# Ledger of designs, part 45: designed miniproteins, single chains, continued (5)

Each design is a single chain, and the fold is of that chain. pLDDT is the mean over its residues in the fold that is shown.

## One batch from the design tools (miniprotein)

Design m17650
Fold by ESMFold2-Fast:
Structure m17650 (fold): chain A 85 residues (1-85)
Amino acid sequence: SEEEKKKKILELTGEALELAKELVKLLEEEKDEEKKKKALELLKKADEYAKKGGDAAAAGDLDKAIEYLEKAIELLKKAIELLKK
């Protein structure tokens, strides 16, 4: 239902914000400039997808909003994994 999709968008948005907070803390502690550069590029791509997700949600395209937010979360998780190595 639309109501369930809206709830999922809020949940995914919350997850993305928490992952972004974790990533920022890891970036502040990272001393390997190459890892930091790769993680920042992933963060930039995640931010672009999060913005597309917000735009899709505002336009009422809930399926695209979910897809873009899931892509943003995947990129944030990849960046965090890179920095935890």
Scores: mean pLDDT 89

Design m17651
Fold by ESMFold2-Fast:
Structure m17651 (fold): chain A 59 residues (1-59)
Amino acid sequence: MDLPVLPADVGRAAGELARALRAAGASREEIFAAIKDYLVAQGVPEEAAELLARMAVLE
């Protein structure tokens, strides 16, 4: 699948958000929802945001 990658700044911010939520004791489901919502707010299509959020939570 030759989809364009996210800009580095957006990917980094999503990773930092996931780390901050884990440090705050958020559940996997809460982290997934927050990352997905963040990516959609950045203009990422919902399906792509869901896949990226799922991958971020699995790491």
Scores: mean pLDDT 74

Design m17652
Fold by ESMFold2-Fast:
Structure m17652 (fold): chain A 72 residues (1-72)
Amino acid sequence: SEELIREAGKAIRAGDKERVRELAERLEELLRKDPSDVNALLALGDAYRFLGEEERAQELYRRATELLTERS
């Protein structure tokens, strides 16, 4: 959902850790339904990076990059 991605970015900019965790869970649910949603992968990566979960963030960015390079 474009709305979820937008809200995640807004919560990160506001520094709202609780809201970012909520939105991360909802982004994980989106990715469970569509594992190839590049925008959701990037948004979830940004959320985990904000929460200090660098290894999880890097894995999500790697998956997004692979999908983008396969399409290019």
Scores: mean pLDDT 84

Design m17653
Fold by ESMFold2-Fast:
Structure m17653 (fold): chain A 65 residues (1-65)
Amino acid sequence: PTLEDLRETAAALGLSERQLEEALEAVRRAQAGEDAFIENPSPRLRAFVELGLSPEERKRVRYAA
């Protein structure tokens, strides 16, 4: 998916601008082969991040409650 596709999906999921920026940074890092961390993700935020990533890339994103 393109950056525009990801922004459109975030809007559909009702994510705030701050949550969108956090999710896009995590997706960018994971796609670049870097570890990413998201604190207290909502189910929608996690779903959005996972939509932008392959199964291997998803393993690079850590979630903490």
Scores: mean pLDDT 75

Design m17654
Fold by ESMFold2-Fast:
Structure m17654 (fold): chain A 70 residues (1-70)
Amino acid sequence: SPEEMKKIIDEVLEESKEMLKKGVPPEQVQHQSFRTLVEKAEELGLSDEEIQKLVDEYSTRFKELLEEHS
């Protein structure tokens, strides 16, 4: 559902923010976050279409985080 997708994105973004704050390179943060995002989505039984939506939304938000740390 849209609410479940939003919750997953918010949770993964908080992890991403924490990693960036600790000085983890953005490329590594992105890789780890994508892995976590997909794993959480698959565990929740989301379809490939829903996983794609999660990835797209997360990517948009992650670019904003990178700008805050650039």
Scores: mean pLDDT 79

Design m17655
Fold by ESMFold2-Fast:
Structure m17655 (fold): chain A 89 residues (1-89)
Amino acid sequence: VEELLREAGDLVAQAADASKDENSRIAATMALIGVAIALHLPGDPKEAAEFVLRQLERARQAAVDSGDTKAAELLNRAIELAKEAIEKA
């Protein structure tokens, strides 16, 4: 679970870097902070992964709305990793 969430975080960081729109970049950065919080707070791994998935879905929607296609593609990959983390938790 932690390894999948760290891989998702790497993709989210790439999405933030690839974002051309300020709103898209901010949303991806907030999702990256969410991943960091989930990895450091004690608790249920499934709840942590579900929290990350919600942040990633919001960031992806912001990228789509902004036309940041590359950021949206990277966030889609991060979302799949978060879903795998939920299944393995």
Scores: mean pLDDT 81

Design m17656
Fold by ESMFold2-Fast:
Structure m17656 (fold): chain A 74 residues (1-74)
Amino acid sequence: GVELFYKELEEILEEAKKSVEKPLSEEEIKELKKRFEELLKLGERTMPPSEFPKLEEFRKEFEKLIKESEEKKK
């Protein structure tokens, strides 16, 4: 249930962390962003409000990592 959903979010964050050290292509970053956004939207629709702060923390961390990756890629 919820645990599997968070595992998928964590896996996407790990890919984003790897992209900071070894920048992904523009298309790879776009696909990663799309996957993350779709998963967060699903979480917002299916999870109880008590989980929303945790979803927001995942979103902030992902956005931070992607920004760092994109800045390194130039």
Scores: mean pLDDT 78

Design m17657
Fold by ESMFold2-Fast:
Structure m17657 (fold): chain A 75 residues (1-75)
Amino acid sequence: SALREENAALGERMTALSLEGRALEAVYLAGEWAGKTPEMVGVGAGAAEDRPALTEQMREAARRGVEAGKRELAE
């Protein structure tokens, strides 16, 4: 059934969008610690045509920013 395939695809898309939202929030928080918040958020908001790659880039940037923030907090 094409409808079942469509529902599966929509479920995947909803999960991806949720992860994008979490990644953007993480980038925003990580940027606060790394001083990159406005640029990182701006990049995330602007690239509709390259969204999947941008989302992965944002997740990786968020991981790096959180790691840097943890280091700074731990001294």
Scores: mean pLDDT 55

Design m17658
Fold by ESMFold2-Fast:
Structure m17658 (fold): chain A 84 residues (1-84)
Amino acid sequence: MTIHRETVVDPVSGTTVTLTADRDAGRFEIDLEGPGPATPALVEALLAAAERMARLAGLPDARLAELRRQLRAFAEGLAARPAA
C-alpha cells in the first residue's frame, strides 16, 4: 500500500489539517485538528496540497473538481461554524 500524507498549518489560528491520499484504495481524506476557523491562507494551502495529494492517489479530473468544491465548503464551514 502507498499512503501519502501532508500536513497544512494555518499561520494565523494554528489550526492543523492533515491530508491523506491512499493510491491503492483511490481514497483521499481530510482530518482537522485545532480550535481556529480557516483563513484564506489555509484555504489556498489546502487547495494546493489537496491537488498534489489527489494526483498521488490517482484521482480523475472530475473527482478533483468535486474535491475542490468539498475543500472550499469544508474551509467555509470552519470559518462560519468552528467545531461546537
Scores: mean pLDDT 67

Design m17659
Fold by ESMFold2-Fast:
Structure m17659 (fold): chain A 65 residues (1-65)
Amino acid sequence: MEAVEKAREYVEKAEEALKAGDKEKAIEYLNQAEKYVVLALSRGDVEEATEVAKRAREVAKKLGL
């Protein structure tokens, strides 16, 4: 539960940093989001973690990753 919420929070922060032009912060927040996505998947929150992972992937694409 908390892991999914943290992953979503960090993806939102990454999206905000990207909009502000702060690519370095966006990458940092994206890395935190990935950590919590992995934790959520390990706990069985597959559907919610997958949705957060899709959002993280879109941020990564915009960063050229």
Scores: mean pLDDT 82

Design m17660
Fold by ESMFold2-Fast:
Structure m17660 (fold): chain A 59 residues (1-59)
Amino acid sequence: SEEKGRELLEEAKKAKTVKDATLVAARAIKLNRETGPSLARYAAEAMDIATKLILEDRK
């Protein structure tokens, strides 16, 4: 359901550490694998947020 996608985005927005970001990325991969294209946009957005957090930590 879209509810799972929205929950993932909420967790992504609350992520503040690289560890939180990696957990969000893992959840995004799992969600995309389980739901396929129906929630792909939520998984992609969560992954983008997580990736930006990880990259910023490296600066």
Scores: mean pLDDT 77

Design m17661
Fold by ESMFold2-Fast:
Parts: sequence; structure tokens; C-alpha cells
Structure m17661 (fold): chain A 60 residues (1-60)
Amino acid sequence: SHMERLQRLRDEAVQELLDFAKKMEEKLKKTGRTPEQVEKINAELDKKQAELDRRLAEEL
């Protein structure tokens, strides 16, 4: 059904976001937790969330 497909896509998007967040955390460990790096990472996470939201909307 459409709802089952949507749920699967949402679960995949959540996993992709979690994997991306782990990658960003490792980047912070390497570059150091400066305010500038934290702001850049937050912006990248927001951009990734928006990308995933757009992808899900295209599947509706």
C-alpha cells in the first residue's frame, strides 16, 4: 500500500540521517569542536534533513 511504501521510505531516510550525523560527529572529532565548526555541521545537518524531506515529498 501507499502507506507501507511511505513508512519504508521514512525509515530509510531516518537511517540515512543517523549515518550522516555519525559522519559529521567524526568530522568534529578531527577538526575540533569550535563554535565555527559546530555551526557548519548544524548547517550541513539541516541541509541533509531538507534534502530527505524533499525526497519523501516527491514520493507522495
Scores: mean pLDDT 81

Design m17662
Fold by ESMFold2-Fast:
Order: sequence, then C-alpha cells, then structure tokens
Structure m17662 (fold): chain A 80 residues (1-80)
Amino acid sequence: SLLEETERELEKAKSAEEARSVVHNAFSRAAELGLSVEEVRELVERMKEIIEKLPLPEEEKKAVIEDADRMLARLERLAA
C-alpha cells in the first residue's frame, strides 16, 4: 500500500531533505490514486509519527512536519 511504502521510505531518510522528498512523493501518489482528503489526512498523521522518531535535529523534523501540514491544509481548502 502507499502507506506501507511511504513508511519504509521515510524510515530510510538520512536528512530532512530526503524526508521532505518522501512526503512530497506521497502527496503526488495519493493524488494519482484518487485518495480522499480523509485518507490523505490519515497518511499525513502516520508520516508525522515516523518523522518524529527519525534521528534528525528537532528543528529539521519540525520543518518537515510543518511542510506536510501545509500541504494537507492546501488540499483541505481545495476540497471545501
């Protein structure tokens, strides 16, 4: 599933740039698969849980999480 693939790719991320790339790719694939906003929200919450556990500086993890939240907020506005 997209969730399982995204979890695996995020766990391999060695930098904030790599983690951000995985997040952006997950949003692109979710759009291609026609996932609902609710399904994307669940994907984002799971990505955030994994990012919080990555061995990266706290400020870098926060920046990636804020980027994911911003992308979700944009989708929610477009769906409203």
Scores: mean pLDDT 85

Design m17663
Fold by ESMFold2-Fast:
Structure m17663 (fold): chain A 76 residues (1-76)
Amino acid sequence: SGAAAEAAAKEKAEYKGILRDVETLEAQIDGLPLDKVKERIAAVDKLISQPWSQAQKDELRARLAALRAQMAALRG
């Protein structure tokens, strides 16, 4: 139905926006204070509770896990 297609398009656009925020974090991680990076990771992690598809949640979780691992490596 049209309503389902509109909802899917909006969800896709919102998810794409969040992926862009994660990509920006990945690009800037070495230039940002660790506390700022942690805050931004926590904000995205909270969004994984949204009723998105499992694939979308898995992609976000994988990218956040990679960011957390990079931060841990930087800490020694």
Scores: mean pLDDT 74

Design m17664
Fold by ESMFold2-Fast:
Structure m17664 (fold): chain A 82 residues (1-82)
Amino acid sequence: NPVEEAVKAFKEGLEKGKELEGMKKATDILKENPNISSEERVKARLEMYEYLKEYARENGDQERVEAAEALIKVLEEMRNSR
């Protein structure tokens, strides 16, 4: 499942301190799979940003928690407007 592989790549990148590498790998997986629906793409990004928020919270990075929450809000609004 390309969505699950993309989310996994992002999570592994975060855990290894290679967030940009994880984000690039996740983006490439989603880009290489054009048959993934817009809804599934939004769901994948939500899962990635919710994980980022929790990771930032566990590490005491309040600014990053707030940034992740803002991204989640935008994606939820996009999902609910369809």
Scores: mean pLDDT 81

Design m17665
Fold by ESMFold2-Fast:
Structure m17665 (fold): chain A 87 residues (1-87)
Amino acid sequence: MDEEAHAEAVRSAIEEVLRAAGLSLPEEELERIARETARRLAATADPLEAARLFVAGVEEAVRRARGDPAAREAAIAAIRAAYARSA
C-alpha cells in the first residue's frame, strides 16, 4: 500500500513537471523510474532521506526526458528550488 502510494505520487509529480516544461518520456521509462523511486522511499524511515530520494527520482525522469534542452534544464532548476524550500 505505502509503496503504491509513493509510486502514484512520484508518477504524478513527474507527469506534472514534464507537462509544464513541454517534455515527454516514454510510459515504460516513467513507470520504471516511479516504481524504483517508490521502492527506495518505502525502504527509508528518514523524512529528509525520503525527500532527497523523491527529488532525485523526479530529476532523473526529467534528465532522461525528450524535448528542448533549455526546458529540461529549467525544469531541473525548478525541482531543486522546490527541494530547497522543503528542507
Scores: mean pLDDT 79

Design m17666
Fold by ESMFold2-Fast:
Structure m17666 (fold): chain A 67 residues (1-67)
Amino acid sequence: STSAEAAQLTVQGQTAYDNGDYEKAAEYYEKALSLQPDNTTALTNLAQAYEKLGKKELAAKYKKLAA
């Protein structure tokens, strides 16, 4: 299901984030959001990945969407 696929992508994103690969983490979270745009976990984690990348405007955008 789309929900299960989105959940799997958020797990892959978390693994990339934990390895310090914030760019790869953002890619996984963006892909999860393409399947499930209202996935608050993916929105929150994408914002955190963008903060680590210094992309403050994108981080603020996704943080607002997660609220």
Scores: mean pLDDT 87

Design m17667
Fold by ESMFold2-Fast:
Structure m17667 (fold): chain A 81 residues (1-81)
Amino acid sequence: MEKEREETIKWVAEQLRRVGALDAILLVLKRKGYSREEIDEIAKKMFESKEYLKKLVNEIRDEVLPIEQPAVDELMAELEK
């Protein structure tokens, strides 16, 4: 029972890190002055193309806050597989 809980916690943590990376990307775009409509269009492209998401993450990587950087780095590493 404990082992199943540990596996579930690990999986949830991985999902939360992905959500954190997407939120970090959103916050960078907002800080750069992108409108809601422009962000919606970018989000659409991210879901349609893994390559577009990789390019976007690489472009904004240095503009995320230090606290957000590990989540963005983990997402980028996963996308490069």
Scores: mean pLDDT 71

Design m17668
Fold by ESMFold2-Fast:
Structure m17668 (fold): chain A 71 residues (1-71)
Amino acid sequence: DGEARAAAIGDLHLPAVRAANAVMDEGQKEIEKLKAEGVPEEEIQKKSDEYFQRANDAGVAAHRAALAAAA
């Protein structure tokens, strides 16, 4: 189970998980708003992809900061 394994790894990298989740939560709210406004699925998908990329970038940055702090 990839999600269970990712969750276990997340326990070791909590700052990265928290940073990514914060971005994803904001993305989810924006996507729900766009869906309620009747925005086309293609435009919603582009917005979703942008938030996913931002979440990954935030997670990577937080993970690098945690590694630097541990050194």
Scores: mean pLDDT 74

Design m17669
Fold by ESMFold2-Fast:
Structure m17669 (fold): chain A 57 residues (1-57)
Amino acid sequence: MEEKIEELVEEAKRLAEQGMDPETAAGYAARKALEMGFTDSEVARVANRALEAAEAI
């Protein structure tokens, strides 16, 4: 599961690099995690990590 979270975070970083707002990119990753059947805590972790990673771009 941790590896899947990292993949979603990396995808959010790529979207931000393409010009997507960090908040929008993080929201996309979080929605994707929810769609994949992640738990509420896992979705929150994806959202937080993705936002941090996208903001670092």
Scores: mean pLDDT 80

Design m17670
Fold by ESMFold2-Fast:
Order: C-alpha cells, then structure tokens, then sequence
Structure m17670 (fold): chain A 86 residues (1-86)
C-alpha cells in the first residue's frame, strides 16, 4: 500500500520520529521519499504493510498530542495522514 503523510508546524524531533517510522516501513520492501515546502513536510511510503501503516498513525497521533491535530483517511490501497503540530 501507499502511505502519504503531510506534517505542518511540527518540531524537528516530531518530524524525525515520523521519518524513522517511514524508513522502517520502507525496510519491509518499499520506498520512502520526503519533500519540504515551507512549513510543510510531505512523506510518501510505498510497499507498506498494515503494521507499517499502524506505526505511522501512532507517530502522527503522538505529534498531535503536543497541541496539534491528526486526520487519517483510507481509500483502497492508500492511507493519507495529515498532521498539524503546535
């Protein structure tokens, strides 16, 4: 499956945590790419399994617990996670 994560306004530590989970997901037979556009970081993971998806959702919820928000949407083989930090 494909996982798309968009993070806005998060701390560098929170972004590194999400990147760590994305890299772990890619080690299970996928790829990871990231792009920074101003205040937003976009992370795309391909070839992820459900365990990898759950790990990324948990990390995103952790970022939101610092005073942000998280939105998670499933559409077939694609998981979209949108995170706003403090």
Amino acid sequence: MTINVTVTGASPGSILGLMGQAVEAALKGGTVSSTVDGDATSITVTGADEEAANGLVAQAEGVASDGGTVSVTWDGDTLTITVTGP
Scores: mean pLDDT 78

Design m17671
Fold by ESMFold2-Fast:
Structure m17671 (fold): chain A 55 residues (1-55)
Amino acid sequence: GAERLRARLATYERAIKKLEEQIKKVPPGSKEYENLKKAIEFLREAVERLRAALA
């Protein structure tokens, strides 16, 4: 149901905020920075798909 998708959306949005805080603390161009950037992009795409499914 929609409740399950909303719970997942909230979880992903919280994860994005945590990763955005972490990426600010690592040197740009480092392996850790690239990994965090990829994770943030993946979660943002997942959030957009979930929002589309809930619309």
Scores: mean pLDDT 84

Design m17672
Fold by ESMFold2-Fast:
Structure m17672 (fold): chain A 108 residues (1-108)
Amino acid sequence: MELEELRRELEEIRRAFERATTVEELLAAAERAIDLADRAIELARRLREEGDFESAREALEIAREAAELALEAARRALTLPASLEQILRAIGLLLRAIGLLLDIELLE
């Protein structure tokens, strides 16, 4: 149930990213993807504690895809004309996405 909800939300964020034409839309997609990755990591930890290693692996896969999507969205935002505030937000999101990917690697 919760895994299906996270997967659906990931596909919604991916479609938003693919349709994004502005820096704000890309930053919004990256922020949503980071939130989803955090939630998926938390779910993976809970499932592991319960002994459901297969579902925990699926949750980590969703987290990885979300973190990679966040990284790509923030990276793409940096290629467009942007304000200093938007550039700093994009850099912050890139660093957060990298941190999440490292956390996921440690959980595998």
Scores: mean pLDDT 87

Design m17673
Fold by ESMFold2-Fast:
Structure m17673 (fold): chain A 95 residues (1-95)
Amino acid sequence: DREELLERVRKEAEELIAKYKARGDDEAAQVIAEITELIIAGLETGDEEHFRQALQLALDYRISKYKPPAEEVEAARAKIPGIAREAAEAIRALY
């Protein structure tokens, strides 16, 4: 049930956003909100591009916040297309 999954994703995201806002971390709250909207769009459409954008935004935030080693960044970036494709295929197979 796609509607049940969408409601669950929104609820979990709202709880996480509220937690970061309560801590004064408005930047993290905003990034989570943007990632969540992309994930919801991917779940509604089955479009690989929405999942790819969500994963890229998460990686960009991690780079800006933690400055991980270039090798770790490139390894993560290389996995994004495959993860996005698998997520989109799974959603299309369910609906």
Scores: mean pLDDT 83

Design m17674
Fold by ESMFold2-Fast:
Structure m17674 (fold): chain A 75 residues (1-75)
Amino acid sequence: MEEEKKRQEEALKKLLESSEELLEKVDEKYKELIEKQLEIIKEAYEKGEPVSDVLEKLQELLEEHLKEEEEKKKK
């Protein structure tokens, strides 16, 4: 149980770091959306709900979006 909690906490930290970098590159509206999603996930985690799958999917989506933005910027 605590191992799962640590895994989720680490994933959340990684997501927050990725989100912070993404927030610098994206529109204000998208920034608000990301912040709301993070608050929902954090609240679920505090309640002890398993959110590791959701965190992993969001991490992938954020990384994909960052890649897309960087690709457009370079081209």
Scores: mean pLDDT 66

Design m17675
Fold by ESMFold2-Fast:
Structure m17675 (fold): chain A 80 residues (1-80)
Amino acid sequence: MVSEAIRRVAEIIRDYKEGKISAQEAKTEIINVLNQIKDAFPQFSELVDKTIEEINALTDFEEQVNLAVQTISDVARALA
């Protein structure tokens, strides 16, 4: 469910801010969450793939996080 994806991303961001994981590990975990959304909701596969491509093109971690959160929010809104 998308609510679990939102919770997981929040947990990843918290772990990064607490120094438990690196920015690279946090990025990998966020991409894994996006792929889980794609697997659960194949109708959003093009949106998710584009988001992952844009995340990989970005060098700033906060921009990568903001893009991932925006995509998950867009999926949640479309499912409501």
Scores: mean pLDDT 83

Design m17676
Fold by ESMFold2-Fast:
Structure m17676 (fold): chain A 108 residues (1-108)
Amino acid sequence: SEEEKLRKRLVENMKKAAIEFLKEVYDQLIEWAKERGDEELLKRIEEVFKKSIDKINKATSFDEIIAVMKETLKELKELGAPESVIRKVELFIDILEAFKTMYDYLLS
């Protein structure tokens, strides 16, 4: 259906936005870890982001993308990521959830 085609395009757009956002956060966290001289933290950050990007690339729905972002947020909190980074990820998730709510309403 045309509705299903639109849904798939919007899911792909959300995936691209999420991956671009994750790359920006990754760059900031790698700089933070390098300033600390913490090689183990660098490896942990690389593993979290590689896993998250791989999962986003495999996602087929808004809910799957949002779930990966929430899992990533939890892992970043466990790594002790700076509050400024945590707040950016939380805000991004809120934006994704607001988008899904709006989309669901427009197709109701």
Scores: mean pLDDT 89

Design m17677
Fold by ESMFold2-Fast:
Structure m17677 (fold): chain A 78 residues (1-78)
Amino acid sequence: SLEELLEELERELLKRLEPYREKALAAHEAGKEEEARRLLLEALREGTEWLAERLRELGLEEEAEEVRRAAEAYLASQ
């Protein structure tokens, strides 16, 4: 089902982003807020590219483009 597919994609995405989360948390705890923010933005960029590619492989090209566009808009607003 679509729900099962989305849950699987979410699980894999979170697993892929875990190293960024760990590094960002460590930077935050060390008072390095700019580094923590940079790591989270890098995670967003990498996660977006990974997710868009997976969606394209599933034939969901419009959804892949929407994800990329939304992330680009968010990053531009930072």
Scores: mean pLDDT 83

Design m17678
Fold by ESMFold2-Fast:
Structure m17678 (fold): chain A 58 residues (1-58)
Amino acid sequence: GELQVKFGKSLLEVAERNLEAGNYELAAKMYERAIELFTQAGDEAGVKEAEEGLERAK
């Protein structure tokens, strides 16, 4: 729903900041949570963006 999309987007922003700071493990966990939220909401674009972020956190 709308709430899951909002939380997912917020989580992507925080994950990106952690990735830039070199906190790869924290960023990965945040991207994984964002994937769950976007999947629950049916937001395919959000899932793709979060998956791309997760790959960058490896």
Scores: mean pLDDT 84

Design m17679
Fold by ESMFold2-Fast:
Structure m17679 (fold): chain A 64 residues (1-64)
Amino acid sequence: EAAAVAAGLAEAARQAARSDGAELDLRSPRVVSPEAAAAIRAAAEAFARGTRGARSVAVELRVA
């Protein structure tokens, strides 16, 4: 299920943000729900705004 993949990516993004200086690349080749896409984007935005150090964020999602 695409939602499970999206949830995993969001969790990984939050964990990376807490590690300081991480680069984040969130790409899903699968179609995800709008809710999952929103969660992934929120995680990426939190990473970009809150993380110290270098910030590199790439997000590519296909939304159903």
Scores: mean pLDDT 61

Design m17680
Fold by ESMFold2-Fast:
Structure m17680 (fold): chain A 70 residues (1-70)
Amino acid sequence: AGAARREALLARAEALVEKAKEYIEKGEYSKALTYLGLARGRLSRVPDAKARLDAVDKEAGEVVKKIIEK
């Protein structure tokens, strides 16, 4: 069912975002970007997840800035 698939993708994306936050706190920005990218991939498969995608893209942008500005 589409609803069950949506919930599974959202739950997996949320777990990946939490892992990314852990790596950000450790200063491992490259790993954080990897997990944010995986979360984005899960969310891109969910219809009407634009707000969640935008939130992940914003977090990824902040991590990229930390890498570039080091």
Scores: mean pLDDT 78

Design m17681
Fold by ESMFold2-Fast:
Structure m17681 (fold): chain A 79 residues (1-79)
Amino acid sequence: SEAELIRKRGSALLTEISIEADEDVRIRWQPKIIQAMNNADKAGLDRLLEEIESEGVLSPKAIERLRATFAQIDAMAAG
């Protein structure tokens, strides 16, 4: 389901933040991501990812890994 895909994408984003972000950054971003996951809000989650990338919250390598994970999640759902 779309709600399950959104939860998987949000979980992947939370994982990258847990790896690279300081506690203050985690406190700022984790609640927003969790809310988007709980509401199955794809547009909200996509907007959060764009904001995270534009503000440099995650390294370019973390963004690259995250986008690869999203593509894999989408491919598994389509197959």
Scores: mean pLDDT 82

Design m17682
Fold by ESMFold2-Fast:
Structure m17682 (fold): chain A 96 residues (1-96)
Amino acid sequence: AAGEEHHRRLREALEKNEEGSLLDQARTIHAVALALRAIGEMLDIELAKEKNDPERLKQAEASLRQVLTEAEKDPEARRLVNKAIEEFKKNYKKYK
C-alpha cells in the first residue's frame, strides 16, 4: 500500500543519516502516536454515548480495538497506550 511504502522510505532515509538512535526515536514517536490515537478513540466513544449514537459507538470501539491490537506488536507501544487509557479514565470530565 502507498502508506506502507512511504513509511518504509521514511525509515530508510532516517537510517541513512544515523543508524540505530534515529530508528529508535522514530519507533518511540510511533508508540506515542498510537497512545494519542487511543485517547482520540476513547474520546469518540464518550461523545457517541452522550449523543446516543450506537453506530458511531460501534465504530469507535472497533477502532480502539485495532489500536490495541497494533500496540501489542511493540512492548513500548503497549505500555504507552495502556498509560494513555488509564490517564484518560482518571482525567476525562464526564467518566464515572
Scores: mean pLDDT 78

Design m17683
Fold by ESMFold2-Fast:
Structure m17683 (fold): chain A 74 residues (1-74)
Amino acid sequence: TVVTSPVSYELKVGESITGTLPKGATAQLLRDGKVIATFGEGPFSYTFTEAGDYELVVTFPDGTKVKIPIKVTE
């Protein structure tokens, strides 16, 4: 199952996302459909150095995917 987050993030260049992925979960950060970063279980952080439209796709061990839109502006 794929679920889109009802809330998107708006960030500025130089700001970071942080979170903690549960055991067995993974995440991919995409920019314009390209995978630019991957994260495994546990704490993660990513600092945005370029403006653009991003998407964080979290995959849980049961196969559920959550898409989180992230807009980064200068």
Scores: mean pLDDT 80

Design m17684
Fold by ESMFold2-Fast:
Structure m17684 (fold): chain A 98 residues (1-98)
Amino acid sequence: EAVEDLKRDIKALENVRKGIEAAKTPLELEVFAALGLIVISITIRFLEKKGYPKEYIEELKKQGDDLSRAADRNDKQAVIDSVKKAIETLKKLAEELE
């Protein structure tokens, strides 16, 4: 069940990444970056409530901070990289829980 929730969050972030890659304007980039931050924030809250390992929670918090700063700079590649790292963190956690 927890793995199913993580897989859903991973898929949501993969869709956000695709939206960012397709973004042609600063506004489109900001919208998809904001969606990525929302998904990461919801996921962090879920992991904290379930008492999952602090290391994954701290990594996601850092990735969210990196994403926010990249969006503020309108740095599309840095936004993509931050979302990819968040996806990797969640995939590692899902493997550990399977």
Scores: mean pLDDT 86

Design m17685
Fold by ESMFold2-Fast:
Structure m17685 (fold): chain A 88 residues (1-88)
Amino acid sequence: SLAELAALLALAAARLALENPAALAEAIGGILLGIGALIELRILGNELAAAREALAGAEVALKAALIAGNPAAVALALAAIALALAAI
């Protein structure tokens, strides 16, 4: 499921945050591109609109967390992205 995929990506990113922050930044870039592609593939009426708005907010939070260098905030933002994807 998309929720399982997103959760696995969030766990992988959290692990990278602890070991190599530079590798985490690259991995998050890849994850955001992948999420964009998944949204394009799953066009669902009003549910997609609400989920995309939630996802956009989570992406902003993730970028802010990366700039701040806070791995806990990065993990929370990735979890929010996973929840938004589950709503699609």
Scores: mean pLDDT 65

Design m17686
Fold by ESMFold2-Fast:
Structure m17686 (fold): chain A 80 residues (1-80)
Amino acid sequence: MKIEELKKKYEELKKQAENAKSELDRTRGIGDAAVKAEERLDPEKAPEVQARYDTDVANLESRYQKLKEEAEKLKKEIEK
């Protein structure tokens, strides 16, 4: 692969990682608000809502980390 293609792919992955981080932060905020609302309306379901958002947050964290690792690997190839 030509070095210019690697640089373009690196910038794309970096942007995707930034978007994933933004989505992660937003999801945490929405989750906290949703759990508090459920605690007021149906306290028995609040732990289920919490578990759902915890799963979503964990998945987004995993995706963000994977994108960062892929970007770092490409950066090392570009620097060669």
Scores: mean pLDDT 81

